# Designed miniproteins, single chains, continued (2): the designs that were tried, part 110

Each design is a single chain, and the fold is of that chain. pLDDT is the mean over its residues in the fold that is shown.

## One batch from the design tools (miniprotein)

Design m7821
Fold by ESMFold2-Fast:
Structure m7821 (fold): chain A 81 residues (1-81)
Amino acid sequence: MITEEDVEAIAERLVRETGLPEYHARYAAGVLEAFLRRNPNASAEEIEETVKNMLLELGVSEEKAEKAARLATKEVMEIKA
């Protein structure tokens, strides 16, 4: 399970590496934490799709949403390893 510290680290990395506004990055990281709490066996593909779709709903461009989703998914998979 990811921790509150992991959520903060993911949000900070999304801002730094994708240029997402802090509020979008924090929201995406929070939604990801809630998703993983309900779906502990979620695959990397399910995680990536969840983050991407959430960012798209917030009005983030498809290219940036995809980049951010891949980065967030990588961080989660490294934490679960």
Scores: mean pLDDT 81

Design m7822
Fold by ESMFold2-Fast:
Structure m7822 (fold): chain A 64 residues (1-64)
Amino acid sequence: SQLVQTFLQGRQYLDQGNVQQAQQVFQQAASSDYGDEARDGGDALFRVWDQRRSSEEQSRLSSS
């Protein structure tokens, strides 16, 4: 349950574009007893965020 709360918090930071805070939250989870699960979950969330960022950048480039 605490792992889920941490991921929700990290997700909120990513949605705000606050990558540094999101990384800090995921690192805190990874340094806990949830190590592997936290790393995998954090990586998955980061990949989703990176996909959204790429889509946003493509939209800006296509607007030219």
Scores: mean pLDDT 66

Design m7823
Fold by ESMFold2-Fast:
Structure m7823 (fold): chain A 80 residues (1-80)
Amino acid sequence: SDQDQGQVQNAVQTVLDLLRQGRYDDARHHLDAMLELARKRGQSKVEQALQQMLGVLDETIKTGDLEAFEKRLQQIVQSV
């Protein structure tokens, strides 16, 4: 839904901003907090998208490739 997609897009923007600042732990914490909130609200599509974003975040921390990360996150947003 548009609301679910907007929520995931806001998560993408916040995570990218934190990563650009080198705040990797804050980025992970933000996604974990949103994931718990999505679970409490029963937002299964948002929950799945946030889980995928956490996996992509771990890969990005290893590679440092923020451009590849941004492209993969936009694909996740489109899947919601």
Scores: mean pLDDT 82

Design m7824
Fold by ESMFold2-Fast:
Structure m7824 (fold): chain A 76 residues (1-76)
Amino acid sequence: MKMSKEEFDKLAEKVADLSDEELNELIRNGDKLSKEQAIAAEIKRSLEAMKEAIDELESMTPEERRRLLEERLAAA
């Protein structure tokens, strides 16, 4: 069964308030939850993708981040 967006959004809100260490713990706990493997895998992938995006942005110079955001806003 597909996980509802509300449940995922609730998890994402909690993640936004977490430090990197707490976020990694949540990702690991997701794999250990008594939920269906497919649901856990989807959550894990979404969290990993979000963390990769954050790490990429942190590696960029302020000029590169600004240009990326401007391009994304123009594309949206």
Scores: mean pLDDT 60

Design m7825
Fold by ESMFold2-Fast:
Parts: C-alpha cells; structure tokens; sequence
Structure m7825 (fold): chain A 94 residues (1-94)
C-alpha cells in the first residue's frame, strides 16, 4: 500500500540522517509524508496536510543549513522531516 511504502521511506530517511546524508534523508521524509497524505482517510486530511508542509519546511531548512556548512543542524532538520513523514505514514496505516 501507499502507507506501507511511506513507512519504509521514512524509516530509510531516519537511517540516512544517522549516516549524515541530510538532504537525501529529508527528501525521503517529504516523499513519505506525501504518500501518507495520498493514503489518508478524509477525516485525517487536515492533519496530513500539516505534516506534509512540516516535512517540506524541514527539507528547505536542511538545504539551507547544508549551504551554510552547518552539518549538525542539517542532520537535525532532516530527522524532523523524516519523523514528520513517519507520523504521516503511521496515521495512514490506522
């Protein structure tokens, strides 16, 4: 299912963040959140939109921090993007 694929992508995003691959991790978080949104029940749509926007915002922060040479900050922002994607996928699985 889309929700199961979202879960796998979010978990891989967290692994990539631990490896220091911040931008790749944040991109997987956004992909997971989008898949969660696509799989969402009607009653969850507003919450899922919020999580998707959060993941996108954290991806932009990750890219900005990478450009600034803030590796630690970029990894933390990427983890937040992946965590938003993970939450979205888990809600869609309910």
Amino acid sequence: SLAEKGLELAERGLELADEGKAVEAARLGVEAAVLGLQAAKEEDLLRMIGLTLRAIGELFETELLVKRGDREGAIEAARRAAEAGLEAAKIALE
Scores: mean pLDDT 90

Design m7826
Fold by ESMFold2-Fast:
Structure m7826 (fold): chain A 56 residues (1-56)
Amino acid sequence: AFNAGEIKAASDYLSNHSSLLDGLNEQQRLSAAEVFLKTLSQDDANRLIKAAKADN
């Protein structure tokens, strides 16, 4: 399970570095980022969260 801070970091990172969340409002971006993280392997999800935290 991902905490709210990890989901927000991933949402912000994906919004700034991809078109994946384009056209979505803030709540939809958070929900989409959480779903996206859950489709990844644990290693890939951890890498994305680490990159997102480094970007801030």
Scores: mean pLDDT 80

Design m7827
Fold by ESMFold2-Fast:
Order: C-alpha cells, then structure tokens, then sequence
Structure m7827 (fold): chain A 91 residues (1-91)
C-alpha cells in the first residue's frame, strides 16, 4: 500500500492510494486523519489506485492514515497494511 496527499482548499486533502498486495482480491481502502475515525472508504483490487477526499478539522498541515482491509473484514483493526501521508488544508 502506498499513499500520497495533495494540498487542498475548503479544508480538504486529496489522498491517492495504490493497492499493492500479493493477492488479486478486493480490499477496502479506508482513509482519515491520524488518530481520528476513517472518513472515506473505497473498494479496490490489488494494483488499483483510488482517490479519497479527507476533511481536515483545521487549516494547516495534517497527517492522513490509509488502511488496507480485506473486504470480508468489518474492522480497521483487521488492516493488513497502513500508510501515512502529510498535506496542507487551505481555506
């Protein structure tokens, strides 16, 4: 799993995540601010790229966490991979 964050306006960050996993099966890619609940999720198979929009609680630099969860699991505690990225939220 790789993740990058791009600076955004309207207190948002755009996160691009690429699923790199040994099995070609569906996963849930869940993204949110580090230490906060996941805000957005998308289903993707290994080798696919998803784009997620995260809302920041304030303007400025934020760390985003992306978790890769097998689609058959119900919890982020079952994540098989995690990645973090940093970007700035602007007004």
Amino acid sequence: LTATAEDGTDNTLTVTATVDAPEKKPYIVAAGLVGKPAQQGATASSGETVTLTITADSVGPHQVEVALVPSTKASLDDAVARATATGNAYP
Scores: mean pLDDT 72

Design m7828
Fold by ESMFold2-Fast:
Structure m7828 (fold): chain A 80 residues (1-80)
Amino acid sequence: SEKDEVIKEISERLNKLKDEIDEEIDLTELPEEVRKELSKIWEESLSKINEAIENNDLEKAKEIMEEMIKKMKELVEKAK
């Protein structure tokens, strides 16, 4: 189904994000405050993505994912 395809796409994009961030910086070497902020963005964004998917709002789920990716990359870049 389209919903299953979107869930797979989001999962693959988020796994790629983790790999890209890990290549740029070792997450274990980041300050604790930055790691907590990254975890908060991750948890809050995933909650919103899951809610959008449950409501069958696949476009909103993808929009939240893109915003999440942008915010996490910006936070990591500032921490360098």
Scores: mean pLDDT 81

Design m7829
Fold by ESMFold2-Fast:
Structure m7829 (fold): chain A 100 residues (1-100)
Amino acid sequence: MSLEEYLESLLEEAKKVLSEEQYEILERTVELLKKAYESNLDPELLREAAEEFARLLESLGRPEEARSVLEIVYRLIDEGRYEDAVLLLLTTLQRLIQEQ
């Protein structure tokens, strides 16, 4: 499955379990991740994707996890570990949708 197909599958699953407002935040997160991937993992776009994802976690009542994810992603970006940052965001996002 391509990244695009994977993200579209996550969005379809999320529609069933997220509120309209939460879904809109997820759509922005996915769009930023797609843009980052197409831009050879632009760190600015990765930071924006992480910030939108943190906002989604906060809206789901998970502010502690939001802070932790944001701190780890920022550290990975600062270390030049862009692929690890993307992987963390994707795996955490998938787990979050499956837990709903």
Scores: mean pLDDT 83

Design m7830
Fold by ESMFold2-Fast:
Structure m7830 (fold): chain A 55 residues (1-55)
Amino acid sequence: SRDDRARRVRRSLQGTPWTDRQKQVVVRAARGQMSQGQTARVLGVSQTTVSYILG
């Protein structure tokens, strides 16, 4: 489910150099609240990077 994916992604972000704000954006994307393209623009990274983080 989207919630299971969001929980998994949140755990995987533990200890990363991402800010809490950036981590929240990634979790929202994992929940399906944002497209990968929108997430990439907000975080200032490539869409490929977002796909890697969410996969």
Scores: mean pLDDT 75

Design m7831
Fold by ESMFold2-Fast:
Parts: sequence; structure tokens; C-alpha cells
Structure m7831 (fold): chain A 100 residues (1-100)
Amino acid sequence: SLAERALARSSRPERILFGAEAQKTLEHKTNIPEEKIKQLERMVAEGRRAGEEALERLVREGGLKNGSELREATVRLLGVPRAELDARQRAILEEALASL
């Protein structure tokens, strides 16, 4: 689809942002068509992958002392409904997005 091609060509920060927005949409799940749900789930998966790759790069480059913990937290946060995130977890996600 057009959206899948756009996602494939998007930058790493864009994929993470698209994934986060898709996750937010799924949390407010009212009257969403099945095809749209599948599309949003793909966007979440691509966002998680992009987030993991970005943090893995920072860890390899020695940018983060506790990079493994931040990487694991970001991957989990991207796959978890925002309603279940506490303030600290949201702050970690926002910082990870800002560092890209």
C-alpha cells in the first residue's frame, strides 16, 4: 500500500513517531476497521524496530552508560499501550525520540 511504501522510506525518527501514534490510536480503539487495525499494528512493529536500532547504535558508539536498560525500556514502551505507561516510562520514550 501507499502507507507501507511511505513507512519503508521514512527516517528512523519518523518510523518511531509513526509507531507511537499508531499505538495511541489502538489504545482509543473505537470503530476502527479490521484492515486499519492491521496497518496500525505494522506501524507499531516498525516503530519498535527503528527505536531498537537507534538505541543499539548509541550503545555501540559508547553514548549511553546504561544503554541496555534504555534500549529494553524503549522497545517495551513502543509495544505497550500508553495507558499502562507511568510518567518515568513516558519521559524515557520522549528522551529517546529527542536523542535521534
Scores: mean pLDDT 60

Design m7832
Fold by ESMFold2-Fast:
Structure m7832 (fold): chain A 72 residues (1-72)
Amino acid sequence: PLTPEQEKALELLFKSWDVDGDGVITKAELREAFEKHGFKLTDEQLENFLRQLDLDGDGKVTLDELRKAMFG
């Protein structure tokens, strides 16, 4: 259950990352987009998110996974 503000922020983040419309983003794009939208993640914070998502180094994140990691 996201607040309207969080949902809009996440939508804007994903729009910025996912120019292809695949519904997935890379690890590098994730960090860059967080920074651009005011969610400044350190390398450690980003790695913690990715570990919770069990990405094991493929660096691929879906919108649903990001939503749960940030707001779920």
Scores: mean pLDDT 65

Design m7833
Fold by ESMFold2-Fast:
Structure m7833 (fold): chain A 105 residues (1-105)
Amino acid sequence: MEEKEKEELIERLAKLHLETNDDITEEDMEKVKEYARDILETIEENKEEIKEILAKVFKEKEKVSKMSIIELAKLFLELLEKVVNGGSEKDRKLVQEILDLLAES
């Protein structure tokens, strides 16, 4: 994974977590960034399994199979951001299905 794109994803994940948890301190911010980094490392370590899971969930198997792990992570993050900002019931269900599949990976 490209370091610059990885850091951008970590910052986006940390920001999303902050927007949902007002009681976070600066010390907690470092822990949130470390957690986001661990998630991205787990995605990279299990990239083939995660690609198969995401391809199934998005129902765009050919398109998703050609995507990089960073592109897949961005797609998932955009869906999470949409749900946090009051996305549709369909978006919430899709996020839950992805989270359930990732938890089983």
Scores: mean pLDDT 65

Design m7834
Fold by ESMFold2-Fast:
Structure m7834 (fold): chain A 91 residues (1-91)
Amino acid sequence: SMEEIRKMLEKAVEEAKKNGLWDVSDEQAKQLIESLLEQLKRHPDSRVLRVGAANGTLWALIQDPEGQRWLLWSYLKDGTIHSGEQRLEPP
């Protein structure tokens, strides 16, 4: 569910903060999470395999229903949120 994915992303941000790898405000972190969730909505019925956060970048590795893997990301640069996706080779 989107709620479970949100929780995974929030946990990834908390882990990054604990490791000194996250120097982004709580408001900016919320914007990064929302941006990544919007990217995820473009890939319906996909499974989230992994998530991560470091240095103002938030990412998710997903697999769509056809077995295609995608890396989705959001990152903060100069106060602006950027997001995108990359289609990956099958494992």
Scores: mean pLDDT 84

Design m7835
Fold by ESMFold2-Fast:
Structure m7835 (fold): chain A 64 residues (1-64)
Amino acid sequence: GELARQLAEREAGLLKLKLEHEHPDAEITVERVGETTYRITVRLGDEEREIVVDGEKILAELLA
């Protein structure tokens, strides 16, 4: 739903800012990979880490 999408977008944006602050030399990209899902990719040298932000999961955690 739209709320889950907005929650994912907000969380992905905040996480991107946090990662850019913690890893200033890393390449950080944010990509929408589903209706309510964003992927954040952190690349530093030969290392790559992916973080998936799922708005439906965030919404479920808020309603718990």
Scores: mean pLDDT 83

Design m7836
Fold by ESMFold2-Fast:
Structure m7836 (fold): chain A 75 residues (1-75)
Amino acid sequence: SEIQELVKEFTEIVREINEEISKLDEQTAAEYRKKLSDLVFEFSEAVANNDIEKMQKTIEELKQLKEEIKKEVES
C-alpha cells in the first residue's frame, strides 16, 4: 500500500517533468532528460530493494528537478 502510493506519486511527477521538458530547446531538454533518467533508475533500484526511505528521497529530488526545469522554462 505505501509502496503503491509512492509509485503513483513517482509516476505523476515524472509525467509532469516530461511535460515541462517538452517546452525546452533540444540541447537543454537532452540535459534534463539525462538527469530524469538517472533519478528514474535510482527510484527503480529503491523499489527493487523495498527501500521506502530511498523512494521518498528520490521523489523529493524529482520535485526539486521539476522546479529547476520550470524556472528554466520561465527564463
Scores: mean pLDDT 88

Design m7837
Fold by ESMFold2-Fast:
Structure m7837 (fold): chain A 49 residues (1-49)
Amino acid sequence: SKEIQEELKKKYGITIEDPSKFSVRKDGIGGEKAGNIIKILEENGYKLS
């Protein structure tokens, strides 16, 4: 959703315009927040590596 994309941009510096073309390194998300962020991204169809 747009709300998730804006939250990721504001809090984590992740900018997503096309989820089907987006990829991010799991270690690049970092720390104790990584698990929740990874789950949200994967549930919304983003590719992680």
Scores: mean pLDDT 56

Design m7838
Fold by ESMFold2-Fast:
Structure m7838 (fold): chain A 93 residues (1-93)
Amino acid sequence: MEEAEKLKKEIKEMIEKGVSGEEIAERTREAVLKLYEKDPEAAREVQEFVMEEGAPKIYEEELAKIKDEAERAKMREDFAAYQAKLAAYRAAQ
């Protein structure tokens, strides 16, 4: 899907330019969750791309930078919810 390709390009460019992990993680998580509800196939393509190219590194870097426990807890919750939605979609196929 065109939206998936555009998002992959944005994420790749952000990673290559050394944009902060926090900014990349926020952009990726929110955009993929919205895309998942609108177009699960496109969201899956973007998720697979991000999992391979940057998500593990970005997630760990951002957790380490969060000093407010409430924000850190929210990030863990949001990421867990994101993973759960993808797992449910894949299992339902």
Scores: mean pLDDT 69

Design m7839
Fold by ESMFold2-Fast:
Structure m7839 (fold): chain A 86 residues (1-86)
Amino acid sequence: SPVSEAEREEKLREEAEKLFGKKLTPEQIEQLQQLVAEARQLAAAGTPEEEIIELMAEGLSKIANIPLEIARESIENGKSVDEILK
């Protein structure tokens, strides 16, 4: 069965809270869902992984208000990207 929107939102919230070490607002969760959806569409279109990583890093930096370097390191470690894109 397809994963429900509520199940996707809950999983994304749990993974994001682990990544950022803080609770996210509903608005931040919605922005993160939009970022993940865009990244998935780019991946499906054959966009290079490096460009997807930069998109995710910039988006996470803005959404969570963390330094771009920290966001990029979190994404480049692979597991965080794989968990977010599930």
Scores: mean pLDDT 69

Design m7840
Fold by ESMFold2-Fast:
Structure m7840 (fold): chain A 84 residues (1-84)
Amino acid sequence: KIPEEIRKKYFELFEKIDEAARKRDLDGVRKTLEELQKFIEENKLDYKSVALDLKSMAIFYRNLGLTDVADVLEEKAKELEKKA
């Protein structure tokens, strides 16, 4: 149902979020989340599945002490859940 090329690009977007998060670059995180939103809309991805992935990522950063990054990711996940 999801082509390998789309799955690979999805993974790359999450890697970009991770790179920005580890640098505490909140603007970079927000910009990549905007790219992710467009990618979801263009490829008609399941909002609930993406929201779950973002929540998992937020828990990981919260455990690393990156609470501001975790909050941004949780807010985006909540927005996606409302659209689903």
Scores: mean pLDDT 84

Design m7841
Fold by ESMFold2-Fast:
Structure m7841 (fold): chain A 81 residues (1-81)
Amino acid sequence: EEERRRRLEEVKRKMEEADKGIARIEAEDADLGALARQSGVGAYLAGLRMEQKFADQPELARELRELAEATGDAILAENQL
């Protein structure tokens, strides 16, 4: 009962963070942003492509990959509800 409600609120919060993640990805690369918006798997793939694209900037590449991974995890979690 209470656990179900807590889980729903947690997923909602993660989805709000995912929307911000997608917006950040779109600001860096519109095509990868569209890929991230398509699905949780698409968000994960967008993160991997960003890591490769920004290989010369490893700190930025890591930040964007972690952001894309968190976005994908949130989308997948919502799909389980």
Scores: mean pLDDT 76

Design m7842
Fold by ESMFold2-Fast:
Structure m7842 (fold): chain A 62 residues (1-62)
Amino acid sequence: GSLEVGEIDLEKVAKVTTLEQVKEDIEFYKKMKERASKINPDVAKVYEKNIEFLKKIEELLK
């Protein structure tokens, strides 16, 4: 489904992704967070929130 301003259905996202993809995305956002934290802490917080979201999806895929 489209990602819009609204509620993200974690269970629906988990059905269309793989555990491997989620792990890759977490590592990607971890690297982006570390880069952003040196320049803009607010952007780093956005990446941290994305990591938390992906970890919730990872738990659903266990």
Scores: mean pLDDT 73

Design m7843
Fold by ESMFold2-Fast:
Structure m7843 (fold): chain A 80 residues (1-80)
Amino acid sequence: SWEKEKEEYKKLAEKGSLKGMAGLAVALIKLGEEDEFNEVAYKLLEKLPNLKDWFELMKAIRDGDEETANKILKKHNQPL
């Protein structure tokens, strides 16, 4: 369930995992938790080296485009 995925990815995100933060953002958007999603999105902005990659990742997460999200994360050495 998205609730369990949220719990698991939140634990990884707390350890500073980019993969964990991205997975948490996916779970939050699926659960409709927009406020928490925005907090994670801003934290991801701090971890990514450029605004374009951040924007593309956020769009891919919102659209459920796993291929594009994974491509961006692999560029930063963390696949989904």
Scores: mean pLDDT 77

Design m7844
Fold by ESMFold2-Fast:
Structure m7844 (fold): chain A 63 residues (1-63)
Amino acid sequence: MYDEMYERAKKIRKEALELGEKEAEFLAYTSQLMIDEGASEKAVQKLIEEAEELVERKKKQRE
């Protein structure tokens, strides 16, 4: 279920963990749980997008 979204969430969670971005890590983790529970694709996508935005912002500030 949601194979592409799950891989996307997994990737962003790993990046958030490596950067120490706790909020993005939590959002990515929550999106993975929501996928496992069969939640709305729109709701899951929103959380992944928020996590991705936080990770990008952190990368830019760090570099």
Scores: mean pLDDT 79

Design m7845
Fold by ESMFold2-Fast:
Structure m7845 (fold): chain A 94 residues (1-94)
Amino acid sequence: MGVLKGLSFTAGFLAGLAGNLDAVRGMAQSLLDTYDYLKEKRPDDKESLKLVAEQLLAFADGALAGADLVGNEEVRRLAEEARRLAEERLKEVE
């Protein structure tokens, strides 16, 4: 599903480029909350869980790329943490 990953990357990139910590944190948290909701309601739906985790990874990669262009260390750290959380959840649903 390349289009959804592209949209998630672009959203992350723009938030990171803008240096908006609240936007980066809020969007990452929204995706994490969506993952946790799905895991609680449908723990065996690995395909849907993987889909949400892949969006979080794409968003985090975008935010990291945007932060790197403007040299924003706080956004970079937040994006790296979101990326780690996404990779951890992807391993959980493999």
Scores: mean pLDDT 86

Design m7846
Fold by ESMFold2-Fast:
Structure m7846 (fold): chain A 98 residues (1-98)
Amino acid sequence: MTLELVKKLVDKLMENYSPERLAQVGKALVTRDASLAEEEFQPLLRELLTNSSDEEIAEALLAEYESTEDEKKKEIIKTLAGGIRNEEIRKKTLEKLG
């Protein structure tokens, strides 16, 4: 379930926030290679990337963004949206996020 996996990923990034860690997770999404992220994120990223299309990830990120008032969580969501591999889906998602 893509929305649940995205929520878990965002929450995990909130708990262990680091700009470098967030950038590594974004790169893992772009390359679709979970090994580029810290070990603790790899199982969740593998599950997300194996079971979700870029469109499903984009929809889940937009839904999570709309559901939160936390500015830091919104920043994380925007950064993750920048990691969507499909260029057209990434562009459309970032335009909706602002």
Scores: mean pLDDT 83

Design m7847
Fold by ESMFold2-Fast:
Order: structure tokens, then sequence, then C-alpha cells
Structure m7847 (fold): chain A 89 residues (1-89)
């Protein structure tokens, strides 16, 4: 299902994150599990990705390796969400 694909993509995003940001993804996973509408799940997942990107840019100034790794993971996650959104049509 689209929900299972979103949840798997979130787990993959979580693997790329520093420990300080992992709880935000865990909370997002919990919230998505309570949502029934796939479009609302995708919108929630997009909002989480934006929040993670903003936090890594603010909190990891000077750690270029961590910043690049997280931003690449966020980019891949957004690409997967766009693909899943097209599957809803």
Amino acid sequence: SIKEKILKAMEELKKALPDSLKPFVDQGIKEIKSIKDPKEMIEKAKQLAIEVANRVLEENKGDEETRQKVLEAVSKFFDELIKLEEELK
C-alpha cells in the first residue's frame, strides 16, 4: 500500500539522520499511522522532510559531511513522495 511505502521511506530517512533528529521522524511515523487519507499522509511526510532539512541546516553548521548526507537523504525522500503522489491518480 502507499502507506507502507511512505513508512518505509521514513525509516530510510531516519537511518541517515543524526541521533538528535531521529525522534522527529519517529513522531512523524506515529502521526502518519493515525492518518487514513494517503494525500494527507504525503503532505504530513513533506512537512516533516522540510522540518528535518531546516533543523540540520541550523544545528550542524560546520559539519559539512552530516549536512550533505542528510540533505541528500531528504532529497531522495521527496523524490519517493512525488512518485507515490502520482500513483494516487
Scores: mean pLDDT 80

Design m7848
Fold by ESMFold2-Fast:
Structure m7848 (fold): chain A 96 residues (1-96)
Amino acid sequence: SLAEETLKELEKTRKRIEEEARKAGVSEEDIRALRSLMDLAIDLAEEFLKDPSKPVEETLKLLDATAALAEDLGVKEAAKEAEKAREIVKETADKL
């Protein structure tokens, strides 16, 4: 389903964000912060995909926060991955 495909893409994005942050020498504490934001975004995305009457804005805010944290940590590739995830969620929401 579109929902299952979207959630799988978000899980791949989470893994890529952690990989890019680790390659950049980011601390394990900051990697856990990025993971926490992505896990919350995925949980809210799952709730939205099960009930599209719920607002998608909180999911988008968490993805924006993930991108901002990645930029602050100097990991531009991780920020780009979070931005891609945001576009995937927005595109999926627009189709529902």
Scores: mean pLDDT 87

Design m7849
Fold by ESMFold2-Fast:
Structure m7849 (fold): chain A 65 residues (1-65)
Amino acid sequence: SDIDKQLKKIDKKFDQAKKSGDVKMLQQIDTDVGVIQIKGAVMKDQKTIDKTTKMQKKIDDAKKQ
């Protein structure tokens, strides 16, 4: 699905941002994940909600370091 492709692209960007310490990229990724989570909620897609929630936690943890 388009959502799965977007999440895979975000995961790759997250790995790059974490390795480079790019806080601005982490903030951008957090925004992008939030948009996908809202789409999942509107569609009542629990799998997308769960995946985006897990990703948001990883991003939040990375921002604190």
Scores: mean pLDDT 82

Design m7850
Fold by ESMFold2-Fast:
Structure m7850 (fold): chain A 85 residues (1-85)
Amino acid sequence: MTRIVIEVVDDEENQELARKVVEEAAKKYGAERIEELDSNNIFELTLPVSREEAQRIARELEERLRAAGVKVRGIGVLSGDAVAA
């Protein structure tokens, strides 16, 4: 399981636009979960894909957010597959 984390500028209109784009992307890529964190400034998508595939999806998602006029602070990928150490 891999997570894509998106941080957006703290603005209600920006958060609403980001939520719409994130929800559309989640449906397209078959996300198991969408979570909103830190007063809805951070969105986390949980995907049943590899880290490499999630990095590709993250790039596509960043392009879509920018095209929609969303002010993005950052986007990153976290892998949760068997972090046993």
Scores: mean pLDDT 77

Design m7851
Fold by ESMFold2-Fast:
Structure m7851 (fold): chain A 80 residues (1-80)
Amino acid sequence: MDKVKKEIKKKAEEVSKETGVKLDVSVVEIDGVLHVAVTPVDPSAPVEDIRKAVEKLRELAGKVAKEYGLEIKVVSDAAE
């Protein structure tokens, strides 16, 4: 399980580097489902930039989960 969490955190770091939007992620596994909570470190960053970063991370995290045979749920409070 730690390997999956580490991979997802690594993808968050890559997205932060590519987009300039630093994302903090919390990963919890519940009954075979990965719950990934995504929070921008700077909540005053442009909403559009945050949305793009979260969308990119959702895509990459989904690929990681599929590789490990796990279901994933990505949630972010920053995109309302």
Scores: mean pLDDT 76

Design m7852
Fold by ESMFold2-Fast:
Structure m7852 (fold): chain A 71 residues (1-71)
Amino acid sequence: MDEIIEEAVKLLEKEGLKEAAKALRKLVELGHKELAVRYANILMTLIEAGKLEVARELAKQVVEEAERLEK
């Protein structure tokens, strides 16, 4: 797995956003690695900036996007 995805997954799991962490891995498995990396970067930036409410809303969108892309 890409280093940035693993770092984002660890950070999301630490913050209790386990479904978003799972969704990032699912996006990579579905072949949407570029999209997963973009979401990982944004989520990590928001969490590091202390914008937890914004990070939670984006995390929800990432979960919904992964579900939408799954057949």
Scores: mean pLDDT 83

Design m7853
Fold by ESMFold2-Fast:
Parts: C-alpha cells; sequence; structure tokens
Structure m7853 (fold): chain A 65 residues (1-65)
C-alpha cells in the first residue's frame, strides 16, 4: 500500500467531519455502495483494497455517531 493512500484516507475523514448531517449521510451511502460493488466484483479489486475500504467505512460510521 502506498503512503499516499493513507494520506487520502485521513483527508477524506477530515473533510467528512466538516460536512452537514445530510452530507455525512450521503458520503456514508456512497462508501457503502462502493464497498458492496467491490465485494461483488472481487476479480477487479485486491484484498488490500477491500480491507482498506472496510476500515474507511468503519471510521466514517464512527464520525457519524
Amino acid sequence: MLESDVKNEEQILENLSKESKAGKEAVLRVAEAELQHAEENPELYSEETLEKGRRTLEKIKEILE
């Protein structure tokens, strides 16, 4: 995994924390849909990418609480 990928996750989470409730819910919905698509198409995505997606989704849920 590239170091830039870690920085992208941190930036996404920081931007999310500044969003309105509706904006946060929209981001969560998009993230869930993207992860579902990736899990349904495992041949297109690496296991590392799927694991990263799951971790990011978990962090998004924590910010919404």
Scores: mean pLDDT 70

Design m7854
Fold by ESMFold2-Fast:
Structure m7854 (fold): chain A 68 residues (1-68)
Amino acid sequence: SLTAEELLEMLLSDPRVSEALKERLREAYEALKAAMADPNATEEEKQAAEDRFLGAYLEALDDRARAE
């Protein structure tokens, strides 16, 4: 299985993924890292950050499928 960082690097290097979505992926990943590193972050905040990154990831996979 791929880590969030590995998923990000894979999609950021894919020319089939839109630049707008690459920006959203970077933003979601930074938010995820911040939430996971924050000792004051709630479990809900951490889960929301993971869900946001996963959502952007799934949209990127859809972009790739449509570009083929």
Scores: mean pLDDT 80

Design m7855
Fold by ESMFold2-Fast:
Structure m7855 (fold): chain A 100 residues (1-100)
Amino acid sequence: ETRVAELHIPKNITVEEFKELVKKLIESLFSPELAEKILKILEELLKDLDPKRVLSNEEILTLLSELARRITKELPVNIRLEVTELPDGSLLVTITVSPA
């Protein structure tokens, strides 16, 4: 029923690199049909951002929170995020997925 995954986000990640990491995570956690819908939401959230722009930890947290909020609102799944900043400034994100 409930699935858990971890995502390590390195410091100085670009928008393009962040998108690819999150895309791989989504494809691993969800059915192809749900993954397609979630990837569309991710694309919409990132569409106005320069792909080469470096994201701050605060911006990453904001983007992940908005993605989780939109998924929970628009799809029959609930997402819980737990974020830990590591000593090197990178982020460890634990994602818990449950039925809505």
Scores: mean pLDDT 85

